# Designed miniproteins, single chains, continued (4), part 74

Each design is a single chain, and the fold is of that chain. pLDDT is the mean over its residues in the fold that is shown.

## One batch from the design tools (miniprotein)

Design m14528
Fold by ESMFold2-Fast:
Structure m14528 (fold): chain A 104 residues (1-104)
Amino acid sequence: SREEVIQLLEEIISLLSEAVNLAEREGTPEGLRVAMELGAILVGLSAVLVLVKQGKLSNEEVKEFAERVIEQLKRILDEYNLSPELREVVERTISLAKELIKLI
């Protein structure tokens, strides 16, 4: 349902916000780069949530965006040496994005 899509998007946004904060708290140049990349994804997802709530995005458009988010997060996991806590939050975010794709 639309409400289930909104709830999953809100959970994904919450986890990404946590991931940005964790990356920033590492206090390293690599952590700052990770925070910037995660922050860009977070901004994009926040815009998607607004458009979904307004009924302006189709399920196909939400799915396409979720697939791109999964690809971007997998790239971050592959390119950067993340702390175990940050890696776990990013992996949980990927899992929820996959559940969103199955729902729509």
Scores: mean pLDDT 89

Design m14529
Fold by ESMFold2-Fast:
Structure m14529 (fold): chain A 87 residues (1-87)
Amino acid sequence: MRYRAVAAVAVNGELKGVVEVDAETKEEAIRKAIEAARKFLGGAPIDEVIVRDAKDYNEALKKAIEGALEVGKKGKTGVGIGVYEVE
């Protein structure tokens, strides 16, 4: 069993980027996605993280972007994560 997580990063209501990670468990995929988002931000603090289940890559990407923009509002840094099972 393998999991993939898509993490989208938004700062001040603007989408800044998307990172993708693979892991053997859902919990590891979420943890690695948060770490990847922190590295993308150069170690800057994250104000809020939203994690959502997805059925595939397209849904994970959509939910990640929607979540990031939902919590990454003016004056905040937000991360949205979509996690799905592969294989």
Scores: mean pLDDT 85

Design m14530
Fold by ESMFold2-Fast:
Structure m14530 (fold): chain A 77 residues (1-77)
Amino acid sequence: MSDEQQKQATLARLQARVAALHAQHADDADVQAYVNEMYAQTVEQIAKSEDVTKAILLADIHMIAMSGEVLVAERKK
């Protein structure tokens, strides 16, 4: 019950971040594909985690990595 709500809240936050990145890069299909792939991998890792707190912290780290810096490094070329 509580653990399920925590996971759902984390997934909703991750989805909101992905949506924001898509909006920021609406004209860049490559960036959107990259963000979608990172999102899918992060969701799968969260689902496999046996510790809700660790899953939430991991999601926060991945959201930080996915936003800005990782995409900027990818787009430097």
Scores: mean pLDDT 69

Design m14531
Fold by ESMFold2-Fast:
Structure m14531 (fold): chain A 85 residues (1-85)
Amino acid sequence: SGAQRILQEMEDFAEASVAQIAATPDLAQRQQIYDDSLANLRSRADNYLARLSQTGTQATVDEMQRRFDAIIRSFEERANAILAA
């Protein structure tokens, strides 16, 4: 349940951030929202994985890393498509 909650929170944050980038008309402000959102997503993933590594198995850590990487990659692809348009 804790793992599912953090994944959902990160997905919701990524979706909200993409929507905010799309709704922002200023190019420099769009880039700043992208940079800040990406840093936030990476920080959340790193903090969770650091805590999990103290008590979890390597297989569990690797699985959560893959799920976080997928969310972050999806965010980057969606946000960059908007920034390139």
Scores: mean pLDDT 90

Design m14532
Fold by ESMFold2-Fast:
Structure m14532 (fold): chain A 55 residues (1-55)
Amino acid sequence: AMFDDPAAVGRLATEAINRGADAAEVTKELIKMQKQGINDVAEVKKRLDEVTKKS
């Protein structure tokens, strides 16, 4: 499924990478969320914050 706000998701992904998250891990999480039907920006942010914490 496509994200409800792809531009906001793109900004969140860039922000996570700028905070030290691995770009490959961010990409994997985005793909995983799309496969799980997660398209809400708030849930995307929460999951990307978890990826950043592990970096």
Scores: mean pLDDT 78

Design m14533
Fold by ESMFold2-Fast:
Structure m14533 (fold): chain A 65 residues (1-65)
Amino acid sequence: VTKETSEEERKEILERAREEVREIERRAEEEISKLTDPEEQRKLERETAIRQTAVLLRAVGEAAE
């Protein structure tokens, strides 16, 4: 049986997810800056956005349970 997460625990889960999202973004920015092809830059930006969304959705799910 899943227990309801407290508001404080929920905030902690989301805060950790935000840190992961920021780390993904920082690494992606470094990789994008090394690319000279705009198409490759856009592709990496899209992949980064998908990864960030997946992290946030996972954290929201954990916080909701």
Scores: mean pLDDT 77

Design m14534
Fold by ESMFold2-Fast:
Structure m14534 (fold): chain A 86 residues (1-86)
Amino acid sequence: ARFAVLEEQAYLAGIEAAKAGRSREEIVAEARALAEQGVAAGALTEEQAQALVEATARGAEEAPSVSDEELEARIAEVEARQAALE
């Protein structure tokens, strides 16, 4: 459950970054750096880190198909789910 929320957050972050005009290369590089920090901190496994990078890349690719309204609604939903796990 908690990891599914992180994957959704990663996907949405990819959409946001792409809509903000970042290149796919920059988005993926930043996602990898954050994922590696999570592994180093003991918060993520290497497999989970790879899944988050892939979710972020998928979000960046699908960004043109996601409206700003849909993005805002999905961010609100995932934040509510994250709050329920804290």
Scores: mean pLDDT 81

Design m14535
Fold by ESMFold2-Fast:
Structure m14535 (fold): chain A 70 residues (1-70)
Amino acid sequence: MALAEEYLKKLDELYEKAMASTDPAVIRQIGAEMVELVNKADHELPPSLAQEIREKALEYLREIEAKMKA
């Protein structure tokens, strides 16, 4: 359970950095790090917890994408 909380915290930190960034290259790199976290969580966590991490990351990536296109 604590491990899943660590993944959620890391996603929150990456999301905050992406939303604060103005450099498209930096934002793209953060997006790649979020995908890496999802892949790692899928390997290390039970499927139900991995799905929670994936859903949160997908929500954040959608908001980041919307910011870049606006």
Scores: mean pLDDT 81

Design m14536
Fold by ESMFold2-Fast:
Structure m14536 (fold): chain A 70 residues (1-70)
Amino acid sequence: VKEEAIEHLRAAKEGTPQEAGRHATKAASLVLDNKEAVDMINKAGQARQNLGADAGRKLFEEAIALIEKL
């Protein structure tokens, strides 16, 4: 369900690194059929963990926009 995946990605943007990881994993599990969306979610999670909140937020927004197009 696209709406549920988007809600998890919005929560990932605002959460701690651990919360972001859990929500990103859940969102990816809801869109497994779409490799581009899964890849973007994984990049966002890695950016949040390694580059910080601003980098992660940008990529989570890109993932949300991608899923909204589905």
Scores: mean pLDDT 81

Design m14537
Fold by ESMFold2-Fast:
Structure m14537 (fold): chain A 95 residues (1-95)
Amino acid sequence: EREATLAQLRAALAVAEAELPQVVARAEELIREGRLEEAEEIARQLELEAERALRLADLAEALGDAELAARLRALAERLREAARRIRRLIEEKRA
C-alpha cells in the first residue's frame, strides 16, 4: 500500500536522523581509543546507508512524496559528510 510504504519510510528516516549523532560520537570515541578499523567500518556503513537513502528517495518520489524524497536526499548528504569526517579523523590519527 502506497500510504503504508510512505509511513514506513518516514519512520525509518526519523530513526536514522535521531541515531546519526550517536553513531558519529561512537566513531570519534573509537578513533580516540586507537580502534581505527572499527571506525573505518562505521564510515563504510554510513556510505552504504547513504546509497540506500538515495534509492529510497527515488521510491518516495515515484510514490508522489517529493518532500519525503528531498528529506531522504538531505539525509544521504549528511551520512556522506559524516563518513568523510570520520575518514579524515582516522587519517589525522595515523599521521
Scores: mean pLDDT 89

Design m14538
Fold by ESMFold2-Fast:
Structure m14538 (fold): chain A 91 residues (1-91)
Amino acid sequence: SYEKEVEQLREELKELEAEFEKIESELSEEDRELLRRELERLRELIREAEELIRNNAPEEEIRKKILEAEITLAMTRMLLYALKKEIEKKK
């Protein structure tokens, strides 16, 4: 169901936010702002998907919003991973 897909996106967002918190103090200000912005965008896309489901929006509109959130999640995860690798190399 779309509700379960959005709940899964929420859980994965929480995991990314927890990983971000662990490395936040070791990031440059620019990288912190970049990750905060991407996490904010992901939160907004998930919120919009939840709203579309509550309002019984057309299935295509719901699917498109979930896909946008999934793509943003994947990109944010890759960015976080790349930044974690850079921190590891400097230690």
Scores: mean pLDDT 87

Design m14539
Fold by ESMFold2-Fast:
Structure m14539 (fold): chain A 74 residues (1-74)
Amino acid sequence: MVSAEELEEEFREGLERYRKQGAPEEKLKEIDRLAKELVEALRAGDSAAFSAKLTELSKKVQEVMEEIRKKKAE
């Protein structure tokens, strides 16, 4: 995924999947915001901003996935 347009679409689909799995709406909104910021950095060609936002987004996605897995295991 190198296209900003494709990346944005992928995040929208990902958010829908997490929502169906019971992810908290507030956390999904945070992921959506970070995804938009990441796409903006990609369009601007700012590799430093892109890397920073990608790290933040990855951590938030991992938190959501972990929370979903914990609820299913318990």
Scores: mean pLDDT 77

Design m14540
Fold by ESMFold2-Fast:
Structure m14540 (fold): chain A 60 residues (1-60)
Amino acid sequence: EEERLGEKILRVFQAAVELFGRAPRLDELTDEQLKQIADAAGLSLEEVREALRVYEERAG
């Protein structure tokens, strides 16, 4: 459960850094950029949004 969520977060961050050169933030990314991250990470757009939201909540 938690392990799979951590893996998804890592994949989202890896894809965002490769595509855009920096860590992803929901407020800084367009829906099109989130879709590109989803495609690169092998996740759905909804899973990318969830992973980023959980990470943001944990970060503060």
Scores: mean pLDDT 76

Design m14541
Fold by ESMFold2-Fast:
Order: structure tokens, then C-alpha cells, then sequence
Structure m14541 (fold): chain A 106 residues (1-106)
């Protein structure tokens, strides 16, 4: 179905984003527990975004899920002295959000 294709594309974007976040976090020497926390936030954001898409919710609600995830990730990374990693991760999250919004508008 058209909806199944949209969800497949969204999952692919989250998979690539999670992979790039993990690679950056390892490069910056983030502690394993911190990496686990940010990946959990991304997984929860994915689940909520997919639910919103399936339920035909507004694009603003999808944007809000990315904003919320970004706030949580920034807080955790900055508290651990990883401000540069936080800036890079939020850039990746913004890129993922833009791609998902384009898919959702179809």
C-alpha cells in the first residue's frame, strides 16, 4: 500500500540516522551508557513518528516529536561535556525530519 511504502522510507531514514549518530558518538568518545540513552530516544521518536503517520496526524505533530527528541539528546550530551557531538546529532536529526516531512506530504 502507499502507506506501507511511506513507513518503509521513514524506517530507512531512521536506520541511517541511528547509524550516523552511533558512528559520531564513538568518534567523540561518548560513554556507552550515554550512547544507549540517545539511541533509546531515537527509537522512541521513530515509534511515535510512525504511529502519527499511520493515524494521519498533522505534519506539525511529527515536527514536535523531532523537537522533543532534539531537546532530550542535547540535554544528555551537553551534561556529559559533548556539546560538539550534540550540535552534529541535532543537524542529523534536522536532516531526517526534513526528509520525513517530504515523504509525509506525498
Amino acid sequence: SHMEKKIEEVNKIFDETEKRVLELAKKYGAPEEVIEEILTILKNARDRVIKLIKEGKSFEEIVNEFVFAGIQIRMILEENGLKELADQVLRLLSEAMEKIIEIYKK
Scores: mean pLDDT 89

Design m14542
Fold by ESMFold2-Fast:
Structure m14542 (fold): chain A 94 residues (1-94)
Amino acid sequence: SKAEELLEKAKELAKEVLEELERKGADPSAFILPRRVIEAVERVEELLKQGKYEEAKKVVDETRELIEKYKDRLPPEIYEKLEKAVELMEEALK
């Protein structure tokens, strides 16, 4: 479905962030946020399969708040990819 395709793209963007951080030799704490985004995508996928739209929306909203909290603490290129991943999650729920 369109939602499945958007969520897969969101997950791939967060995975690209992990690969970029690994390539740059980032410290272990830098991996926490993109891993949490991947976990959020997987949770949203499962909730949508169960027809739990409101719970899925809550996960997306909480993930948006989480990345916004870290906006000034991340390199711009990393933040832009995670922000786009959350935009794709939000689009999947429309």
Scores: mean pLDDT 86

Design m14543
Fold by ESMFold2-Fast:
Order: structure tokens, then C-alpha cells, then sequence
Structure m14543 (fold): chain A 98 residues (1-98)
């Protein structure tokens, strides 16, 4: 589905930015993936929402790790926030699947 593809692209970009030390950029991409997951859940795309949410969680964790390594407290906070948003999207996707 469209939202699963968007989530995967966002995760790939988040991980690449995190590897380069751009924790805030990585968090922004992970949050974009989480938002795609939430939108998918609202439109009844439970599978896309779950996949995008899981991918956003992974991207957000990588963003937080990059922030911690660089001693960027804002990057850590944004990365954690993106990971939690990803978990929320996954949960919403699972609830609409039931």
C-alpha cells in the first residue's frame, strides 16, 4: 500500500541521516513515516499503518541514538518522540485490523 512505501522511504532516509550525525533530520523523517502510518490507519489501511509505524519507531530510535552520540539533547528528544509516534501508528493500525 502507498503508506507502507512512504514509511519505508522515511525509515531509509532517517537511518541514513542518523549515520551522518543529523539526529534532528533523522527524527523529522521518522516522524513523517509515523504520520503516514496514522493516515493509513484512518483510511482503513491497517497493514500499511502497522508497517509504517514499525519503520518510524526504528527510524526514531536511530535518530535518538545519533543525538546521544553527538550530545544533542534536542535530537534525542525528537528521536524518542518520533519513535513513540511510530508506536502509536502501529497500535492504531492493529486496532483497525480487528
Amino acid sequence: MKYAEEGKEAEERAKELAKKGDSEGAAREALRGANAGVKGAKEGDSEGAIEAGEEAMEGGVEAAKAGAKNKDREGVAKGVGAALAGIGAEVEGRLVAE
Scores: mean pLDDT 84

Design m14544
Fold by ESMFold2-Fast:
Structure m14544 (fold): chain A 75 residues (1-75)
Amino acid sequence: SNMLTGSDDVLQQAQQLLPLNPQLSQQTLQLVDQSRRYQQQGRVDDARRYLQQALDYLSQAIRDIDLQRRWNRRR
């Protein structure tokens, strides 16, 4: 799959989540930046590991935001 396209999607989502979960979103952005740098260096395995870590952090940020929103809706 196109790793550059995947990292752009993660980057965009993390930027959108910055005001809702700044810590995990910032960590995701740093990991995407590092993954892109490794990709530019031809270090494909390192790039993939960092992108996977970014996806894990992004997933956690999304889950935390979803849980917070569900708790706010609880009557």
Scores: mean pLDDT 80

Design m14545
Fold by ESMFold2-Fast:
Structure m14545 (fold): chain A 81 residues (1-81)
Amino acid sequence: DELEKLEAEKRRLDREYAIRFTALNLRYVGELWELELEGKPEEEIAKLRADYQTEVAQLEADHASRLAEIDAEIEKVKARR
């Protein structure tokens, strides 16, 4: 059934988001640790934090957009039945 496939795809998108978010967070923590270990200036640390926040916001926006598309298709399928 198309509805079951769309709901499965929605669950898959949530899993992909969780995996990507975890990978992004691990990269951020590693890069932050390197900057602190090397005694890099606060400006570089601030830039890393800003870049991370931007990447998180983009990842959240992309996930929300994809969920909205799937939710719209689910509503269309429900309306046809």
Scores: mean pLDDT 86

Design m14546
Fold by ESMFold2-Fast:
Order: structure tokens, then sequence, then C-alpha cells
Structure m14546 (fold): chain A 63 residues (1-63)
């Protein structure tokens, strides 16, 4: 139960870290307009928020 949930949360953190890297690559290598770049920045912020939420849940589960 808890072990499976911890594994899922750690997987979610790793997946969001990979998404941040991909979106950052898009920003650095994009030929896109400002609106598309703003969208990528928003997705990075969402992924960072999901990592923070998962880390907080891990802390509660391990307490």
Amino acid sequence: DRAARLAELRKKIAENQALIALYQYGLDNTQAEKATRDGLQAKIAEAQAQIAAAEAEIAKLEA
C-alpha cells in the first residue's frame, strides 16, 4: 500500500523532471512565437508544482 504509493510518487517526480527537460529544450531550440514559448514556460511551472506536491505527499507518507 504505502510502498506502492511512494513508488508512484517517485515515478511522478522523475516523469515531471523529464518533461521539464523536454520543455526547456523546446524553449532553447524553438523557432516558435512568444505565445508558444509562454505555453512551454507554463508547462514547466505546472510540472514543478506537481513535483512539489509529490514531495510533500512523500514527506507525509514517511512521517
Scores: mean pLDDT 84

Design m14547
Fold by ESMFold2-Fast:
Structure m14547 (fold): chain A 109 residues (1-109)
Amino acid sequence: SIVEATNKLKQANNELVNAINEFKEEGNTPENIEKLTNAIKKSSEAIRNLLSLVPTNLPVSEYSAEEIEALQILVEALLNLSEAYKLLGREEEAAELEKTAAEIKQKLA
């Protein structure tokens, strides 16, 4: 369900934020690179799953409350994923994620 996929992404997003903070505080140690990489993989999987369940191309008036919540967490998760890629020097992937987040965010405004 959209609700279940949204909750899974919220959990993955929290893990990603924690990994980003550890990387920023403790530096690019092998352990922190591994933690960040694993959090990226989990977040990317949760994002792909949720995107398969919620349309991103509808007018805002056509979305359910559950779909609006899903789009809101997708924006947050995409921006955090972009930050994670920047920390790993993956600027092109970061820019693509930020663009996708901006497109969804504009639709919700």
Scores: mean pLDDT 86

Design m14548
Fold by ESMFold2-Fast:
Structure m14548 (fold): chain A 92 residues (1-92)
Amino acid sequence: MTELTEEEKEKRREEIIKQLREAMEKAGLSEENIEKAVEAVRKGASKEELEKYVTPEIAAGVSAALALLEGREEEFEPLRAEQARLRAEREA
């Protein structure tokens, strides 16, 4: 009993979206960019599409969370590593 229903997946995607909105607001991104990023996430946009509206660090983190949610574990590790590298560069 480990398979998520479509409704459970949508519920978890909404939680990811909520966290995304708060991260973008704290980063000082515009309301327009926040709305576009949220819409892109709901439509299953790629990391590259998200980078049009958010920082590469946020795009990598959100894309990693979505990949894990959708069972795309092979994409999760590279995206998580990219987020960690971008964070390290920002803090250096």
Scores: mean pLDDT 76

Design m14549
Fold by ESMFold2-Fast:
Structure m14549 (fold): chain A 93 residues (1-93)
Amino acid sequence: SAARRAQGERLLGRALSYASKGNFEKAFELLDEAARLLGEDDPAVLTALGDVYYLQGNYDEAIAYYRRALAVDPSNGRARTNLALAEAAKAAS
């Protein structure tokens, strides 16, 4: 439903906000709630998981999740852009 999609998207936004502040435990908790609403293979959920791992400095996990998002939705511009950033960050580390 549109209401379930909107609730899940709000949870993804909150998760990224917590991750940006270094609260990764709360970020992953909110991502788990979003996955229950939207589905574990939803490209927005997979992209947000990649974003949280990227902010954590876990570039291997970030790359894996962005690739999974692109396998589901090859047109996902955010996942494509952030995959390139994660690959560059890994190469520089």
Scores: mean pLDDT 92

Design m14550
Fold by ESMFold2-Fast:
Structure m14550 (fold): chain A 63 residues (1-63)
Amino acid sequence: SAMDEEIRRATRLVFDSLSEEERARPEVALPIVTQLVAMGLDRPVEEVREVVEETFRELLAAR
């Protein structure tokens, strides 16, 4: 839960740093966001992927 909150926060920060053009291509942006979050938190991609995908989907639906 604390880890999920950390991943969600990192995902929002990376998402907010994306351009409008990058946000318009979620299939390309999602792998990049996942990689950046994993690297930033020093965690394997497999540990962050599910929470990143859910958070990214939520952020896209909101805007």
Scores: mean pLDDT 84

Design m14551
Fold by ESMFold2-Fast:
Structure m14551 (fold): chain A 83 residues (1-83)
Amino acid sequence: SEEAIREELRERITKLVTSRGLLKPSEVNRLLEQENYTALLEKIKERAKEKGVPEEEIQKIMDEITALLEEAYRRLAALKAAG
C-alpha cells in the first residue's frame, strides 16, 4: 500500500506536467525517485516561465502539485500509524 501510494503520486504528477509540456516523464521519475521535491517544483516553475505561462497560472500549477504531495504524505503517515 505504501508502494501503491507512491506510484499513484508519480503517475498523477507525471500526467499533470507532461500534458502541459513542462517536463518529460523521465525527468519527473528521476526527481521523484530521489525524493527531491524542491528540485521538481523548481524545474516546473522554470519551464513554465520559459514558455511564457502567466504567473497566476504557474501558482495554480504549483498549488496543485503541492496538494498532491501533501495528500500522498498524509496517507503514508496514516499507514505507518495503523501498522
Scores: mean pLDDT 80

Design m14552
Fold by ESMFold2-Fast:
Structure m14552 (fold): chain A 56 residues (1-56)
Amino acid sequence: AKRLEEEIKILENPDSIEAQIILGMLNIELSIRGEDSLATVDDAKAYLEERLKKLA
């Protein structure tokens, strides 16, 4: 939960290097699982917020 909250905060700044790193890491994870890739930082933020919501 705490890690997801921190990653979501980073994704609020889509122009940051950290946001781009998170997007890239998530796309690698999704590729390994055979799932569709995320196109934008906003998509990555929505994906992590949905995961956080399921944990709450």
Scores: mean pLDDT 77

Design m14553
Fold by ESMFold2-Fast:
Order: sequence, then structure tokens, then C-alpha cells
Structure m14553 (fold): chain A 105 residues (1-105)
Amino acid sequence: SSTDQAYALVQQTQDSLSQAYDHLKRGDVDGALKYLQQALDNIDRALSYTPESNTWMRELLEEARRHVQLAIEHLRQGDVDEALEHLRQAMDNVSKVLMALEFSK
């Protein structure tokens, strides 16, 4: 179902963001960028499977997308601290979506 596809993609987004966070803590900016780009793609795909009527989930995923884009931009500028803060915000938003999806099934 579209809901099952959205759930799988949000889970994959969480995994990609966790990998990006781990790479940033190790100083691997290139590795972090690759995982952030994967997370961005997975969020866009998850949004395509999310009904427009689910405004709460769409808002959280769109906010996560914005934070991932800002993390990528700051990393490309060499601003690791700002990128890390945006990554934490994206991870928080994705976790909230996963908790809601997990406890509603």
C-alpha cells in the first residue's frame, strides 16, 4: 500500500540521517553528504506516498526536507556545526513521523 511505501521510505530516511550524523562526528564530510543526499531523495519519495489530507505528517516531512537541504548547504560551505544542528532537527522530525506511523498500525 502507499502507507507501507511511505513507512519504509521514512525508515530508510532515518537510517540515512543516522549514517550522516555518524560520518560528521568522524569528520567525514564527503560520507555525510552522500547520506544526506540519500535522505533527501527518500523524503521526496515518502511525500509522494503521503496523502494530502495527512497535513501533520506532510508538515513534519517538509520541515525535515528543509533541514536536510540546509545541512547539505552548510557542509558545502564548510560549516559543520550549523550542518550538525540542522541534521539533529531533521532526525527529530523523522523520528516523530516514525513513532506516529508505528503506533497507528
Scores: mean pLDDT 88

Design m14554
Fold by ESMFold2-Fast:
Structure m14554 (fold): chain A 93 residues (1-93)
Amino acid sequence: GSNIIKLEVEAEAGELGEELKVEIKAIGEDGKEEEREVILEKKVGKYEEELELPKLGAKVKVIIEVKEDGSVIVKALAIGEDGKKASAIKEID
């Protein structure tokens, strides 16, 4: 597996009770890219997902927080086999 040197997070959300879509893009130090999607209901709460990135041989932990005002915070964290960390945060209203 390659170490992840960059994470990018995009999020698209409807209203509460509708779809929340989170897209994670990871870039390895060898230039390989892998993209994963998390689709869930936009419901107030904190959610934690672990995404396998088989092309990069890595894992990304995604923390999604939906607040009562409908705002969403997404935090992605990857730790490579050598202990290198990459992170990204996205906030949407």
Scores: mean pLDDT 81

Design m14555
Fold by ESMFold2-Fast:
Structure m14555 (fold): chain A 73 residues (1-73)
Amino acid sequence: SPEEQRLLEELQRLTEEAGEILKNSKLSKKEKEELRKRIMGLVRQASKALLAGNLEEARRLIEQLRKMVEELK
């Protein structure tokens, strides 16, 4: 569906953006590892929701990821 494709593209974009922000961040190695773990957890859960066709759950998880990315800027 168009909504599924939009959510998948948003998830991919946010995942890439989060990775670049963490790579260039002045955070400690431990803080980067913990944030990466949390981000990858959300990405994995959102991907599973999309694969299951659970668009409502995917949207909620992507929104959580979006907020984390905004906080890292």
Scores: mean pLDDT 87

Design m14556
Fold by ESMFold2-Fast:
Structure m14556 (fold): chain A 74 residues (1-74)
Amino acid sequence: KIKEIQKETIEKLRKAKSVEEARDIFVEHVRRINELQGSKLEETVALAEAVMNASIASGATVEELVKSLEESAK
């Protein structure tokens, strides 16, 4: 179920110790949701990674990124 994936992702994000770890957790979340929906949109995964890399490059902290990604994972 999507709700189970969302819960697992949020729990993992709360334990993330770096912006790169938070990014990787969320990229995996997007991939898992795409697979569950029968979609293999690599473009969607690549876009999520690019947006997060842009946030990291702009100076986003782990706490800021985790908070944003928790809202996105809901």
Scores: mean pLDDT 77

Design m14557
Fold by ESMFold2-Fast:
Structure m14557 (fold): chain A 97 residues (1-97)
Amino acid sequence: IKIKGYPVLDREKATPEERREHARKIAIDDVKEGIKTGNPELVANGAVRLAEILHPKEVADEVGRFLAEQLAAGKSAEEIYEDLKKRFPEIVEEIEK
């Protein structure tokens, strides 16, 4: 996936908190753009990255497996987002803040 338009964060100056917030914003934007453009891979990728930021590895891995199954089933971006909202409402709540 080609990332465009995001400013390059100065890694030497950036705190762990600043890096986490920057990654969170990118993940949320990816989900929103995926819904707007009908791109299920972008929705799934953004949601997995957000789960990795918000949750322990075990939960993030479960989110990743779930979303991979939805993608393999040929679900649309909107269907994947609705399924995510039903199974992992905390992730969708973070996106909708």
Scores: mean pLDDT 78

Design m14558
Fold by ESMFold2-Fast:
Structure m14558 (fold): chain A 77 residues (1-77)
Amino acid sequence: MSLQQLQQQALEQADRLLERVKKEVSDPEVLARFEALVAEVKARIQDPNASPLEITNEMFRLLAEAVEAYLREEQAK
């Protein structure tokens, strides 16, 4: 896989994860924080100097925060 293909796949996965969180999480503060994180992660993925390891680490960070957003939503019910 080329770096460009990895970047494209990571961006597509970040967008799909954001769409899922928007459907499942109703708390506007949690959503706003997650949207801000997605924007930050996408900017880091799009950096032409980003390494494959950095892109992978950013995606793991995003997945962990999505899980936390879901758990916070569940606890609020």
Scores: mean pLDDT 81

Design m14559
Fold by ESMFold2-Fast:
Structure m14559 (fold): chain A 86 residues (1-86)
Amino acid sequence: RRREIAAALREAFRLLDPDGSGTVPASEFAKEAIAILERFGYPLDPELKEKLLSSKKLVTQEEVDRLVARIEAGEDPVEVLKEVFL
C-alpha cells in the first residue's frame, strides 16, 4: 500500500524528468500524483485538484523524496501533497 504509493510517485517523477534535471513542473507532477492517490483510495476535493493543477512552481527530486518518506512514515498522502505543493 504505502510502499506502492511511494514507488508510483517516484516512477512518475522519473518519467517526467527523463533528462535527469532534478526538477519538473509541479502541475505535471500533481496530475500524476492525484491519479496515483485516487487509485489507492485517497480521493481529493475538486477545489484542491484545481489548486494543485494550477501550480506555477517547480518540484525537485529532493521534495519528492521528502514527501514520499512522509507518506511511508504514515502521514496522510493528501495532506502531505497539499503542504508540499500549496
Scores: mean pLDDT 80

Design m14560
Fold by ESMFold2-Fast:
Structure m14560 (fold): chain A 68 residues (1-68)
Amino acid sequence: SAEDEAVRASALALAEQLGLSPEEKAALDRRLTDLIARREAGELSREEFEQGVLREVMELLAAHDARA
């Protein structure tokens, strides 16, 4: 949906502003694309999708911080 794509765009824009590498942003984009596909397939509720997006962003930021 347009709303799910807006969430994806916002998460990727945040990653850009926080200085994540192109590789890290590509990894996030792949994970968010998978979550959107599962949401469209009816496998995830809206709340589960939003929680999944937050989890992926937080895990990537933790991995980035540990690497820095």
Scores: mean pLDDT 80

Design m14561
Fold by ESMFold2-Fast:
Structure m14561 (fold): chain A 93 residues (1-93)
Amino acid sequence: MKEIDEKSLVKAAEAAIRIASHSDDPAVVEESLEVLRENLGMNDQGVQAFRNMPPEQQREAARSLAVSLIDELERRGAPKEVIEKLRKLLEEA
């Protein structure tokens, strides 16, 4: 989606980090995929493709997505405190 606001990007980044941290928990993955669908406009086919990945691939894909979303937030001038919080969560994932 081309016009995603800062709040939606933050929620999407947090959801991607949750998948990266908890890819072994299907309930957390499903809840986080719902957040990604709502905040990034990920379609049902994209969500299904993600569900069909092994946990290791889900973690890697989610980590890459989180990095991209954090970089986009920084480019849009999001507060440094938000960027640092997200980067710390991703580092601990």
Scores: mean pLDDT 80

Design m14562
Fold by ESMFold2-Fast:
Structure m14562 (fold): chain A 82 residues (1-82)
Amino acid sequence: SNALWDALRAQEPAVRAAFPEGYDRAEKRILEALKKSNLIIPKEDYEEVARLVATALLLRLGRPPSDEEIDLAIKSVINLFS
């Protein structure tokens, strides 16, 4: 079990409500990058991973992310699961 992932799942609805455009843009870019990557996780988990990473990024920033900030988060996640 991962307490961090459970906490991110619980916070996702509030983050999405506070920053809908920033969340949607981050989730979409992360998901598209995960689908193009050779990762050790099952493909069915990509959508959840994209949502949780988007949630974590927006919680950390407290504002909509730039595309560059999203791309840095993508690099970190791909390196973690490569």
Scores: mean pLDDT 84

